# Ledger of designs, part 106: designed miniproteins, single chains

Each design is a single chain, and the fold is of that chain. pLDDT is the mean over its residues in the fold that is shown.

## One batch from the design tools (miniprotein)

Design m3678
Fold by ESMFold2-Fast:
Structure m3678 (fold): chain A 66 residues (1-66)
Amino acid sequence: SVSREREEIIRRGEALAEKARALKDSDPFQADVVISLLSMLASTASGVPEHREAAEYVRRLIEELR
C-alpha cells in the first residue's frame, strides 16, 4: 500500500540520517557517502507522486546534516 511504502521510505531515510550523524566526527568521508545515499533515496522517491511528502521529508533530513 502507499502508506506502507511511505513508511518504508521515511524509516530508511531516518536510519541513514542517524548513521551519517554518528559518523560525522569519527569518519567524515563515510558520513558524506551516506548523505549521498540519502540524496539518491530522495531523488528516487520524488519520481513517484504518491511519495512526494516522504521525498520532501528526506530532503529536509539531508539539509539538517549539511
Scores: mean pLDDT 85

Design m3679
Fold by ESMFold2-Fast:
Structure m3679 (fold): chain A 97 residues (1-97)
Amino acid sequence: SELEEAKKLADENFAKGSENEGLAGNAEREAEKDPELLAKVKEIREETEKRIAELEKEGDELAKKDPETGKYLKEAKVNEAIAEGGERMVKALEEHK
């Protein structure tokens, strides 16, 4: 069912998002040693936070039509954005060094 697919996607993306948020935190701490890298990592964080806010609004609109499926799809999309942001921060750190 659509609901079961949405739940599965939310669970999978939650695990990936949690892992990448940890990696992002470590990248932000390493970046504190270099002002240019810190500025870039901060920009990625701000862009990620804006993307999350947009996805939360989209998910809330979907949840008005289908509350359960909308909630799980919102969680899945938000965690995907968290994962992408973390991956961008790690890549910026590696490319700078």
Scores: mean pLDDT 82

Design m3680
Fold by ESMFold2-Fast:
Structure m3680 (fold): chain A 86 residues (1-86)
Amino acid sequence: VTPAELAKRRREEALETVARYGQEVVGLSPERFRKVAEGLMALTGDDLEHSLIAFQNAALSNELPKWEAEGERVLRADERRRQAAA
């Protein structure tokens, strides 16, 4: 097992944990949570823990639309960075 495979598995496990928390505790709709989950995956890496804390705080505070918008912004910035590097 490579370090990259372990990192991916860790992110997927964290995402599943957050998904269960969102559905069971916060009552998020599956469609809405899917968008949040995509944003969370984009924010992971060395900052996985901070991304999870930010999501949990946003969910508890009913600020998920703000967090979703931030996630989309990060996704677009990362995509542009990758395109510029090509």
Scores: mean pLDDT 61

Design m3681
Fold by ESMFold2-Fast:
Structure m3681 (fold): chain A 93 residues (1-93)
Amino acid sequence: EAAKRVREEAERVREAAERSRDPRSARLLRQTADALFIAADYIEQGNLDMAEKIGQSLRDGSQLARDLGLREAARELERAAKVVLEEVERAKK
């Protein structure tokens, strides 16, 4: 359930990477999609600590992308981080 929603977000971010015209943004978004698939696997395995760390890492990545002027990538990473952290919190109940 939670893993499915994170995988859906991963697919959405992968699609955003394919549409990106900026090579730096495209690369960052591809890495983000990969991280989301890994986070989904951790959630499925019950390793919520690792999934949470990935969510926090994506939040840090969003700030870095913003500092680099990669506005679209920053927003995608921020949304991805929220999805992971929200699903981790939901899975803990």
Scores: mean pLDDT 87

Design m3682
Fold by ESMFold2-Fast:
Structure m3682 (fold): chain A 98 residues (1-98)
Amino acid sequence: MPLGDDVFLNDLVLLRHTSEDPELRRRLQALIDTLTQRLLDNARRAEEIQKKLEQMTTAPEEERQKLREEAERTLQGGTDEALREFRRGARRLLEEAR
């Protein structure tokens, strides 16, 4: 999970709560929901990697290589590109709200 995504989510929640425009609140809620889902997906990937690392501590050498490759695939399959595109869209909406 990229550093600062939780801070960005908190900023969006605060902006939604302080906004008087119901249309803007609805748009901000959609962004909050999307970012929350991305953070949950990243947390699940981190948990999967952690479980593979724990299995490696007790596995024989041949199985440790396989578990490492599985963990690396999980890490590479992350939502980083989707998160970058989402953050770009969110910044555009925040600029339009000002």
Scores: mean pLDDT 66

Design m3683
Fold by ESMFold2-Fast:
Structure m3683 (fold): chain A 105 residues (1-105)
Amino acid sequence: SVELSEEEQKIKKELLKYIAEKLGVPLEKLEEAEKNNFLNLYLALEVLGRRELAEELFEVWKKDREKAEELAEEIYEGLSEEERAKLEAFVAELKKKAEELIAKV
């Protein structure tokens, strides 16, 4: 991972706490996914209600990242317009929350 300043680390942690509360996911799971560069895919699957798939794919990601990336591409290609809109709305909400947190620093 890119080294973050103490202020950037604080903003990241506050954003992860917000996400954890909103999705009903333990903060430690999001922190683990972030450390493994899996956070974006984990959040996408959680937003789509595919929690079991998110957990299974994260285990594949840790053992065989190339296979997990291929599976992720198949998942993204198979998304409906409604599912894509849900992900875009979630990303927009996170960007707004991140901007609010940055503005307080």
Scores: mean pLDDT 83

Design m3684
Fold by ESMFold2-Fast:
Structure m3684 (fold): chain A 91 residues (1-91)
Amino acid sequence: MEELKERLEQALKDLEEVLNGNYPTEDKIKALKNFKESLLKLIEAAKPEELPIIKEFIEKLIKVLEEKLKTETDPELIKTIKELIETLKSL
């Protein structure tokens, strides 16, 4: 449980570093898509006792992405972030 929470927090920090860093839009979009795929696989493989931790993480992730949308100006990146938020809210 603690290990899963720490792994999720580290993955979010890594994603935030890419999104806030001086990287090409293509790399940021790829990072978001890879993160989505990894998270969906984690949910599919999750034990019932892990689901509350994953749900809490998803709520935190949505807030981080919504904050990023307030300052993001790239139309393709905005679209990718909005699509990810929609997917996360449907889980």
Scores: mean pLDDT 84

Design m3685
Fold by ESMFold2-Fast:
Structure m3685 (fold): chain A 80 residues (1-80)
Amino acid sequence: MKSDLEAEQLLALGLMYKSVARLILKKNPRTKEVIEEALELLKRAIELLDEALKLARDPKIKEEAEKAKKEVEEEKEKLE
């Protein structure tokens, strides 16, 4: 199904942005600039995961996207 394939791609991209944000925070001192960069990446991850949830018809894809979005939102809250 085309919409589920697009949802899976958006989910993967959202998870990639989350991973890059984590990597930046791990490898760099937590300066204001580093935190702001990580926050922008996490915001993009949330947007991608929201789009994945809108397109997903498969319950498994929806569950994975909802779980990923919750994890990204929790990480964003910890940095704010």
Scores: mean pLDDT 83

Design m3686
Fold by ESMFold2-Fast:
Formats: C-alpha cells, structure tokens, sequence
Structure m3686 (fold): chain A 64 residues (1-64)
C-alpha cells in the first residue's frame, strides 16, 4: 500500500526538518562567532537539505 511508503517518507521528512533546525542553531552560533568558513559550509548544507525536503515532498504528493 502507498500509505506505508508515504508514512516512511513523512518520517524521513521529519528527520530532515530536525536537521534543518539544528543547522539553523549552528549557523546562528557561527554568525555570532564571526566564523565565515563555517557559515558558508552550513549555508551550503542548508541548501542541500532544502532540496532534499522539496524532492521528498514531490514524492509524497505523487503517492497521494
């Protein structure tokens, strides 16, 4: 059933959302510390994470 696949993808999405929250906190810390290299690395990770969430949302929508 597509319902089990959707549930698994929604759980993966929740994990990615938690990673995004953690990354936002790390990015704020890097900004306060003036660590430009860390800021750039975290911003790149954020863009990749956003893309993964968007791809996952498209998969979920296709299964509904």
Amino acid sequence: SNAEEIKALEQERQQLMRQAMDLSLQLNQARVQGDLDRQRALEQQGLQLQQKIQDLDKKIDQLK
Scores: mean pLDDT 88

Design m3687
Fold by ESMFold2-Fast:
Parts: C-alpha cells; sequence; structure tokens
Structure m3687 (fold): chain A 51 residues (1-51)
C-alpha cells in the first residue's frame, strides 16, 4: 500500500543518511542533499518491497 511504501522510503533514507523524513511523498530526496546513488538505493528498496 501507499502507506507501507512511505514507511520503506523513510526507513531507507534514515538508514543511509541518518535523516528523519517526516513526509516521504512530499519531501524531495534531492532537496534533502541525498546523492543520486543514495536515491537509487532507496528506489531499489521500494522495488524489493513491491515484488
Amino acid sequence: SKEEIGKVIAESVKSLTGVTVKDPFKDDLFGLGMHPSQIKEVEKEVEKFLK
């Protein structure tokens, strides 16, 4: 579900950067200063969750 995907995004960002994301669908990961390689890692975690 959308809520579960949001939780996966927030946990992945926190694990990779230590930053707490308050709204994973409104917060721009690029705007948080995440490198494109870190954003791709978050995308892979979401993809694994959806499979």
Scores: mean pLDDT 70

Design m3688
Fold by ESMFold2-Fast:
Order: sequence, then C-alpha cells, then structure tokens
Structure m3688 (fold): chain A 68 residues (1-68)
Amino acid sequence: MLDRLADEYQRAADQSDDPELSQAERNLSDALRKGDLESAKKYAEKIGELTGDPESAKRLIERVEQAS
C-alpha cells in the first residue's frame, strides 16, 4: 500500500507547476518508500497547506497511520 501511495505522489511531484508543492510531494514519496512515517505525515500536512485541502491531508495522514 505504501509503495502505491509513494508512486502516486512521485507522479504528482513530476506534474506539479508549483516548486514548493513539487518538493513536498517528492519528499512524501521518499519518506513512504523508506518507511519514515513521521516524515510522511509532516509532508502530507505541508501538501494540505499548499493545496488548501486540509481534509484531504488528514485522510492521507490517517492512511499512513493505518499502514504502520
């Protein structure tokens, strides 16, 4: 599950026009691939702030926590 989520956010980073959002999405993908769930939650929160979608970020954090 984490590998699939990491692949999705790597693609999102590659397609992002916002360099700060792209960095956060790439960092999230890397954290998920490494199993660094604390960093993954931090980057999910940052993505929510940058996109203006805090509810989506909360659901993502929940998925990361359930996978641990």
Scores: mean pLDDT 79

Design m3689
Fold by ESMFold2-Fast:
Structure m3689 (fold): chain A 85 residues (1-85)
Amino acid sequence: SLLEEFRAEVEEVLEAIANKDWAAARRHMTDALVLGQRLTDEKGQDPRPLLEEVAKVGRAIANKDAAAAREHAERLRELAEQVAA
């Protein structure tokens, strides 16, 4: 399902951040964004909270700020759970 795929990509982003693999984090973040947009469309939800957190993760990845990147990627995990409810 789109939810399961989105959740899996967010977990891959978190793992890449933990390994400081910024290239992998960026690739998985791009995949998570596409899946998250499709999921919010399917559920009829506002995509803005997801887009704002994706932007924050992207900025932290660009700055190689592991703490900020992890914080915002964990927020994406929370958004996946909120969409599931």
Scores: mean pLDDT 81

Design m3690
Fold by ESMFold2-Fast:
Structure m3690 (fold): chain A 120 residues (1-120)
Amino acid sequence: SELEVMLLLEQVHVGARQLEQLAQQLRDMYQSQGDQEGAQRADQIAEMARRLSELVMEAMKTGDRKVLEEAIELAREILRLAQALYNDPRATDEQKQLARRIAQGAEEISRLLEEAKKLL
C-alpha cells in the first residue's frame, strides 16, 4: 500500500541522513590522521548518502520505481565502499567501527528500499 511504502521510505530517509553524518565523522578522523585518500573516500560516501536522501524524497513524492532502483544501486555502492574501508588493514579500530556502522546502515537501507520496491 501507499502508506506502507511511505513508512519504509521515511525510515530510509532518516537512515541516509545518519549515514551522511557517520561518513562526515569518518572523513574528519582520516583528515586528523593525515590520510588524504581515506578522507576522500569517506567524503565520497557522505556525498552519496546525501544523494540517496534526495532520491528517497523524490520517490516519496512521485512513487517512481526507477527512482527507487537508483536509490537501491546507490545504497549498494555505499555498502561496497564502507566494506572496503572496514577491511583496510591500515585502518584504526575507531575508523573500522565507523566504517562498520556505515556498512550496516547501508545494508539495512538497501533491504528497506527492496521492500518498498516490491510493494509498488
Scores: mean pLDDT 90

Design m3691
Fold by ESMFold2-Fast:
Structure m3691 (fold): chain A 92 residues (1-92)
Amino acid sequence: SMPAAGAAGEAINDLSAAASLEELVALMRELGVPERIIRAAEEAAEKEGLETAVAVALRELVRALEAGEPLSERARAVAELMARLLAGAREV
């Protein structure tokens, strides 16, 4: 859905600006991120901190999209935007 692109950018910003693991998890649940990805982000936060947890969540969303895993519309929009940014197909 084309209108979801702006919301995806806001969601990435919100995830990156999360002040705590609890806030990050709440944002991921609101977006409909799969539980396995939330769990991976929690494990990353405990070992390497919150910034690494955000990176793990975004990376795993892109992998889920590429693997054809079922994603919510919001989680899919975030994954699609991250995939485009990582591919260098868009200038910032």
Scores: mean pLDDT 79

Design m3692
Fold by ESMFold2-Fast:
Structure m3692 (fold): chain A 110 residues (1-110)
Amino acid sequence: KEAERARLAEERERLRQVMRDHFETVLGLTPEEADRRADEMLAFLEGKSIEELKELADKYNQLADEYRAKARATGPGEGERYRRMADVYSLFAALANAVIALKEREEALK
């Protein structure tokens, strides 16, 4: 039980690090701003119910699929932009699903 709580805290920190690195690398934010935005995003997702997170994940996956379709149809330059948008939404969907998994595991530890 205690070891599982420690693993949940570690997984949460890894999610934060993934968000932070994405904000620094993809959005070009400074390390300090990337850290701040990662904290805000994680708090935003953690503040949602499991039902709300499932709806967000579905919405982000749908957007990712739409942008991938546009990327294939458009051509090299604009297609690369749409591919980046698809990757961003796929990441957001994965983060929402990861937070769902953490919440479900926290519930199981009660």
Scores: mean pLDDT 79

Design m3693
Fold by ESMFold2-Fast:
Structure m3693 (fold): chain A 127 residues (1-127)
Amino acid sequence: SLLEKQKKLQESVEEIQRAAQRANEMFREGVRRAEEEGAEVGGDVVRAAVAELRATLTKVTDEVKAVDSKAGEEIEKAAEELVRTLEELGLLMRDGDPEQAREALERAQQALQEFVQRVQEIADQAV
């Protein structure tokens, strides 16, 4: 039913929101650890965060495709763009100076917020 479809899409949006929040927290921790323990340690935390986010986005995108193939494909494209951006920013967080790492963190946080908003818009239009 339409109501069951809306409920499943909303549950997927909430899972993506939780994954994005966790990634933000891990990116912030990664930059902090890079400053305190060295760029290699911080870079490992950021890389793990991107990998975990990618795995969650792949799983949730497949679940959305089962409910609405068009919405799932749109989320998949947005997720692929987000992951590429975060992988590039992750290299700056790892290999950059502290100022570059903080700027990369701010850009990553903005990219995650824009992605979450885009996912909500896709879900809202899939009714």
Scores: mean pLDDT 85

Design m3694
Fold by ESMFold2-Fast:
Structure m3694 (fold): chain A 72 residues (1-72)
Amino acid sequence: MEIDDEEVDEALVLIFLGIAKFHEPDNPLVQAADEALKAGRRAEAFRLIAEYAKQKGMTSVAELAERLAERA
């Protein structure tokens, strides 16, 4: 099976958004990221996820999301 770093990074960031949506569905950054992702605005969605992760002190997740936004 082909598992590359980008695929793993994207899966981790999307799992993080899923958890955030479950626990903080009313958070403006979580809502904006989810709507951007549903609209196909992947770069915008990943930038919003990175901002949310930074606000939660999750620097590693923020760095992964920023990297994905640059590649989208």
Scores: mean pLDDT 80

Design m3695
Fold by ESMFold2-Fast:
Structure m3695 (fold): chain A 103 residues (1-103)
Amino acid sequence: MEEELRRAVEELVEIARRLAEALPESPLRPGLLRAVEEVERDPLDLERLLRLMHIVGRMTQLLPEDDPLRLEARRAILRILELIAQMYPEYKRFYEQLIQMLS
């Protein structure tokens, strides 16, 4: 489970970097790069990971609905939320709400 979460987080980090390149003038870009740095320092820190997912979700809304990067980001976030819900069942309803918001 932890190894799967680490891999999913690495995929989200790569997507976040591509998103920063796609939207270089976004006011959210500095916050995105900061969140990436924090997550890379501790990939299993849920607060840092949730912050990264939140910023990625916000920035992807600036892309067209059918943009491949937006779809990849959505899939990566959903995968991470599913893994977190499995590891921390007590937070499952919170993560289900985030999944619904991203859908």
Scores: mean pLDDT 81

Design m3696
Fold by ESMFold2-Fast:
Structure m3696 (fold): chain A 117 residues (1-117)
Amino acid sequence: SRIVLELAVALLAQDEERIKELLSKHPESEVLPQVFNLRLPSGLDLAQYALALGRSDVAQFLLDVLINSDIDLSPLLNPSEEPVALSPLEAAAFDAAVAGDPEKAFALLEEALAAEA
């Protein structure tokens, strides 16, 4: 879903204004579980993805968003059992998102997810 990837990029960028805009168009209870259940080609969720790239600040922001939601967190927080290597596309997508280039980050994440098929 386009909205899931757009919201994932906004969350990685810590863009509170963009997050608010996206959630005003779609119910938080429908899109946030999809974003936090998103698995990258590496098998990582968004919080693990941030931690793998040394961005504990981004991982903490993601956790704060979850805690402040009306969502039951217990089915969403499944750690990967083993460390996995990030693809170059996954690393580039993260860098674009945190640099404030959401269009590039979206395109790179979409390409990375398509490569798994």
Scores: mean pLDDT 74

Design m3697
Fold by ESMFold2-Fast:
Structure m3697 (fold): chain A 87 residues (1-87)
Amino acid sequence: TKELADRAIATFRRDAELLVEEARKTGDEEAIKAAEEFREVVEREIERIREVAATGSEEETKAAIKEATGRLLEEAKKLLEVIEKAK
């Protein structure tokens, strides 16, 4: 449903902003660039969730959120490694 999608989208954006701020605190150009690239990945996953929520069932929306969460966790791990190396 739209409510499920909206809640997931808000969570993804909030978590992405926290990681972007951590990257900015390092002052490292590579970490900041990696965080901006991560932000683009987050926005692409958000668009996929919106598309599924607009045309699909509640079950399909939940599945799309789970898949997006898995992909974003893997991308976040890569970004966190870049941030830690920049410290």
Scores: mean pLDDT 84

Design m3698
Fold by ESMFold2-Fast:
Structure m3698 (fold): chain A 80 residues (1-80)
Amino acid sequence: DYVPSPEAQALIDERLKEAIETLKKNPDKAKSILPGIAATLLTYPPSPELREEAVKLMREIVAKNPELDTPTVREALAAA
């Protein structure tokens, strides 16, 4: 299991939080932002609270935009 340093964890969480907020404000950018969020969740372990928020948002977006249910997004949701 990969255990990031406190600085690395804070950076991962901050970047993911910014991506989540950008997506909430700009839902039309979901096609470009969602793959990045999915890849981050598969590659790096964010804080449990932020992981839960990201997974919830991804599920809501995919439910409204079925075309965004790509293999990477599906894998990230299954891993959560």
Scores: mean pLDDT 75

Design m3699
Fold by ESMFold2-Fast:
Structure m3699 (fold): chain A 91 residues (1-91)
Amino acid sequence: SSLEEALKENLMKYYGLSEEDAEALAKLMMKMAYEEKKALIAKNEQGNDVILFDLESLKALLEELKKEKMSERVIETVQAEVDRLEEEARR
């Protein structure tokens, strides 16, 4: 899907993930949002779907990454985002 491809491209560009890691993570993010309903799907101003991960949904994503035995680089990338949001939540 166009959203899955956009997620993959953003993960490569902004998080420095390889194409293979970015594709695997994008597919799991799509599954969690659309199949498992564990993340919020919203519409932007152009009417395109965007996936919103809060702290709880990012923690759920992190546990799923560990369960699926995703690469350490992917796990560390999502762990860093969880840690960042937990630090912000303590303020």
Scores: mean pLDDT 83

Design m3700
Fold by ESMFold2-Fast:
Structure m3700 (fold): chain A 55 residues (1-55)
Amino acid sequence: SMAAVREAMREQLRALLEAVRALHARDPGASPPAPATYPELTPEEVAEMAAELVA
């Protein structure tokens, strides 16, 4: 279902955020990885999930 797909993507975004934090803590000058674009999601849904992850 789409709900399961959104939850999986949300989980991936959380993992990415944690990876960026860990990378920054070890090397604050390092470039963080760019987030992947998922074609099944609208830009608005991606922005909503990103905002939810950061909040």
Scores: mean pLDDT 64

Design m3701
Fold by ESMFold2-Fast:
Structure m3701 (fold): chain A 73 residues (1-73)
Amino acid sequence: PTEDDLKAGEALIEVDNLLGEGRSSGDKEKIKIAEEALKRINDVLVEHENDPEKAARESEKIAKEAKEKIEKL
């Protein structure tokens, strides 16, 4: 694993934690946003498996956008 692989993994953990929080609180919109972001990060990791820098960057962007959407709720 590279440093970029670790960053992508951290983005996944961050979004998964948001999903867990939404499930614990019963917040359907938060769950929806987090599930969509988690799916998108997994798709990015598969699509860019040979470009860990791009995978990390796109994953971080998706996690940030999910957090921003949840903050606006």
Scores: mean pLDDT 82

Design m3702
Fold by ESMFold2-Fast:
Structure m3702 (fold): chain A 87 residues (1-87)
Amino acid sequence: SLEEEYEKLKEEKLKEAEKEFSKEYVDAFNRVLDELLKKAIEKKLSVEEFKGMLEAMYLLAKSLVERGASVEQVEEVLRAAAKFFLS
């Protein structure tokens, strides 16, 4: 199903994040991806659109962490970006 494909893509992206981020950053990233997934299902986004959004969120998170942003700052920026892209 579309929902199963979304869950698989999310889990693959979280595994990538686990290789680069500490647990606290991965947990914050996962919270944002959970909300993104729920909205993607609601709006029936294509698998390719959802995959692109996951990649954009990952690159944004990576950039923020590399710039020394706190866990709270990363979560807030990612939540704002997700709401903007899903508006």
Scores: mean pLDDT 86

Design m3703
Fold by ESMFold2-Fast:
Structure m3703 (fold): chain A 74 residues (1-74)
Amino acid sequence: MILTKEEAEKIAFVLFLYAVLQGKPELITPIAEIVKEGYEKNLPKEELFKRIRELLEQHGLDSEFALKRIEKVI
């Protein structure tokens, strides 16, 4: 399933808010890069979610909570 521009913007926004609320605004840029690549290269949603999970887990964040929030806005 290919990401639309509106879905990509919603995913990015949800993750930006999550990163800021967790006190990790430095994650905004790498999140934006992952979402942009996912949209521009037509990555499957599963691959995009995997990359997001890996990034968040590397920084000690609850990836499952974040991904569950994203799934509700798509």
Scores: mean pLDDT 80

Design m3704
Fold by ESMFold2-Fast:
Structure m3704 (fold): chain A 71 residues (1-71)
Amino acid sequence: SRLDAVLAELEALLRAAGVPEEVIAAIVERIRAADHEGAERLLTRVSLGLDAEQRARLGRLYREAVALVEA
């Protein structure tokens, strides 16, 4: 699905940035569950280790995933 494709890109970005697999899995689970508060808490923490380009791309992928979950 389009959601699965967007989440796969989000996972690949976080994995390339060295985010632990358990944290990536928790972020994806919270996004799929529409737990926006929980997802944003984890995303805020991982963003501290990302560069500006990675943060911008992560933000775009997250916003698209949220829109697809709420569609």
Scores: mean pLDDT 88

Design m3705
Fold by ESMFold2-Fast:
Structure m3705 (fold): chain A 66 residues (1-66)
Amino acid sequence: ENEELIEKVARAIAEALGIPVTEETWPALRKRAIEEIKLAAKQKELPKFFQSLGLTKEQLQKIAEE
């Protein structure tokens, strides 16, 4: 469940940056997605990027705490 959300964010970052999603790029994309989620969870307002993915601030905070 949390992994599906991390995957959604990682794929969206990959698409925005033009990076192919492969076994070789996945660890770096996944790490970046988690870092972006943790940064977004610290913000008072949910960033538009995460809003466009249909994510809530509470979902980001739960991932950041695990």
Scores: mean pLDDT 78

Design m3706
Fold by ESMFold2-Fast:
Structure m3706 (fold): chain A 80 residues (1-80)
Amino acid sequence: SSRELAREAVLVGAEVTMLELDLYLAEKLNLPIDKEAYRRRLEEIIERARQLLAQSTDPFTQANLQAAIELARRNLKRIE
């Protein structure tokens, strides 16, 4: 349903935000980061968001998914 799709979009955005926070805190506290695991998870999120975006016709849901993809791509670039 469109409601379930909207909920999934919000959850995808939340997951990317939490990953960015974890990366930020690890960097600030000088903790080791498994860059390969972070990269795989960000790539999985981008693929999931793209699949949800293809199914979405709601502008609000589309905007949230696009924002999540952009944030995830930015974080991928940061961990290279």
Scores: mean pLDDT 86

Design m3707
Fold by ESMFold2-Fast:
Structure m3707 (fold): chain A 71 residues (1-71)
Amino acid sequence: EEEKKRYSMTFDEYIEELVKKAGLPESFKEELKQRYIDKLKELVDKKMTSQEAIDFNKELYEEIEKEVKEK
């Protein structure tokens, strides 16, 4: 159920929740968004299959969570 909640959020909402939960500044939120926008562009440019896109998106979210935890 919690996983379904995460994937139903927009990318912006997901980043906002992570940053709030970690008590990090708004500037860090903008840096995270900018960094991962480039990775999202790669997904579109490579014209991945639906399964590849799902796997890529899961790995992307795991990377974001790990980066937030490091701060």
Scores: mean pLDDT 66

Design m3708
Fold by ESMFold2-Fast:
Order: structure tokens, then C-alpha cells, then sequence
Structure m3708 (fold): chain A 97 residues (1-97)
């Protein structure tokens, strides 16, 4: 899980380098990376709670923050003209979280 999150963050740096050459593609890839990272973070939070590494209160606070971040990403993606299929991925994750 930690290694997966690190790999997704490394992809974010590569996307930044692409932004000057192909800003539209860089934008789409950034949101694709963001949804994968959000999914990985959600699984990390769930596992930590299941393993007794956090309290119920800490779990609820982290889930609330994740929901707020996903909602903000959906609004930004809609404004940026990101493909609807990718926006639907965020909305599906928000419903599961």
C-alpha cells in the first residue's frame, strides 16, 4: 500500500514535466492519478482502523477529510472539462467512502 502511494506520487511529478508539452493530456493524467491515490488512501485508512492503529474518532475524521477532498476534485474536474468517465470514477468513490 505505501509503495503504491509512493509510485502514484512519482507519476504526479512526471505529469508536471509533461504540462509544458501537452497541458490537456497532463491535466487528464493528473486527475487519473488523483483518483488512484484517493482509492489507495481510502484502503490505507480502512486497514489502519481494522488493525487497531487508529481510534473510531480518528477514522471518522480521516474519512470526512477524504470525502471533502474528493468533492473538491470533482468540482475542479468539471470546471477543467475533464472526461465525464473520469468524473464518474470520483463520484463512485465518494459514494463508497
Amino acid sequence: MEAKVAALRERAAEIEALRDRDPERARVLAYETAIELAKALYEQIKQAYKEGKMTEEEYEEKIKKLKEEIKELIEEARREGVPEELIEEFEKLLKEV
Scores: mean pLDDT 77

Design m3709
Fold by ESMFold2-Fast:
Structure m3709 (fold): chain A 109 residues (1-109)
Amino acid sequence: LAKEGGRLANKGGYLGNLGGTLAVKEGDKSAIPLGTAGAIAGAGGNFLGRKAEETGNPLLAREGGLSANVGGYLASLGGKVAKSKKAQDLGDKGNKLGKKGYELGAKAE
């Protein structure tokens, strides 16, 4: 459960980071705050999720999943501001995977 939660947080964080980065790249200045915040939170989810996958630590899976969930949400909003469907889709997927990673991390005890 904890390693699976870490795997989902890793993937979700990666997608949130890509979505946020794409929103910054394709949008005007108004997309920068949301896209940047989504990219940073997504990167955090990716890092923590990878560590949870390696160690089986449920706290890292939970925190990584939460970071990926927030990163995906912000990336989706940034993609909406940027009018980038791809950034929105990446953010939405990262948000869903991060939520699942959080739930599995929480259940790993």
Scores: mean pLDDT 87

Design m3710
Fold by ESMFold2-Fast:
Structure m3710 (fold): chain A 94 residues (1-94)
Amino acid sequence: MVDELNKLKYEAIELFRENKLEEAKKKVKELYELSPEDVKEAIKEGLMDVIGVDELTDEQVLELLFIHLEGVAREEKNWDYDDVVKKMKEYYKK
């Protein structure tokens, strides 16, 4: 299971690198939906820690995960991760 989840994660990152945003988002959604509850909680807690919040809905977790993985993919193109965190915080405050 961990290997399948890692495969989907890296496939999504590669799609973001190729600017195939809709395909990348579909892979991220598949990754999240197929993840066990403990993995989903780990993703949620990680995102909460990054943006400094105590609560996220499932919809917010999925959208923040898209922003996070796109940021990871674009780090190779001089995107600063602090800019990614800023985008996540702006999404949460809306």
Scores: mean pLDDT 75

Design m3711
Fold by ESMFold2-Fast:
Structure m3711 (fold): chain A 65 residues (1-65)
Amino acid sequence: APKIAKQEVYPLGKAKPGEVVTVTVLASGPSGTVTVEIIEDGKVVASASANVEGGGVVTLELTVK
């Protein structure tokens, strides 16, 4: 593919167990997979993925452990 997927990192500060993070992604390109990861101290503590087909709005919800 002529483009490399962008990775965005957002600081959440001090997240605690049971905290819910909601990420909304607007996709307007070809079909693919959107993956959201919550990182604490450089380790992935929660993740979610969803397939996007040809465009749309994808909302992913993650609960921190």
Scores: mean pLDDT 63

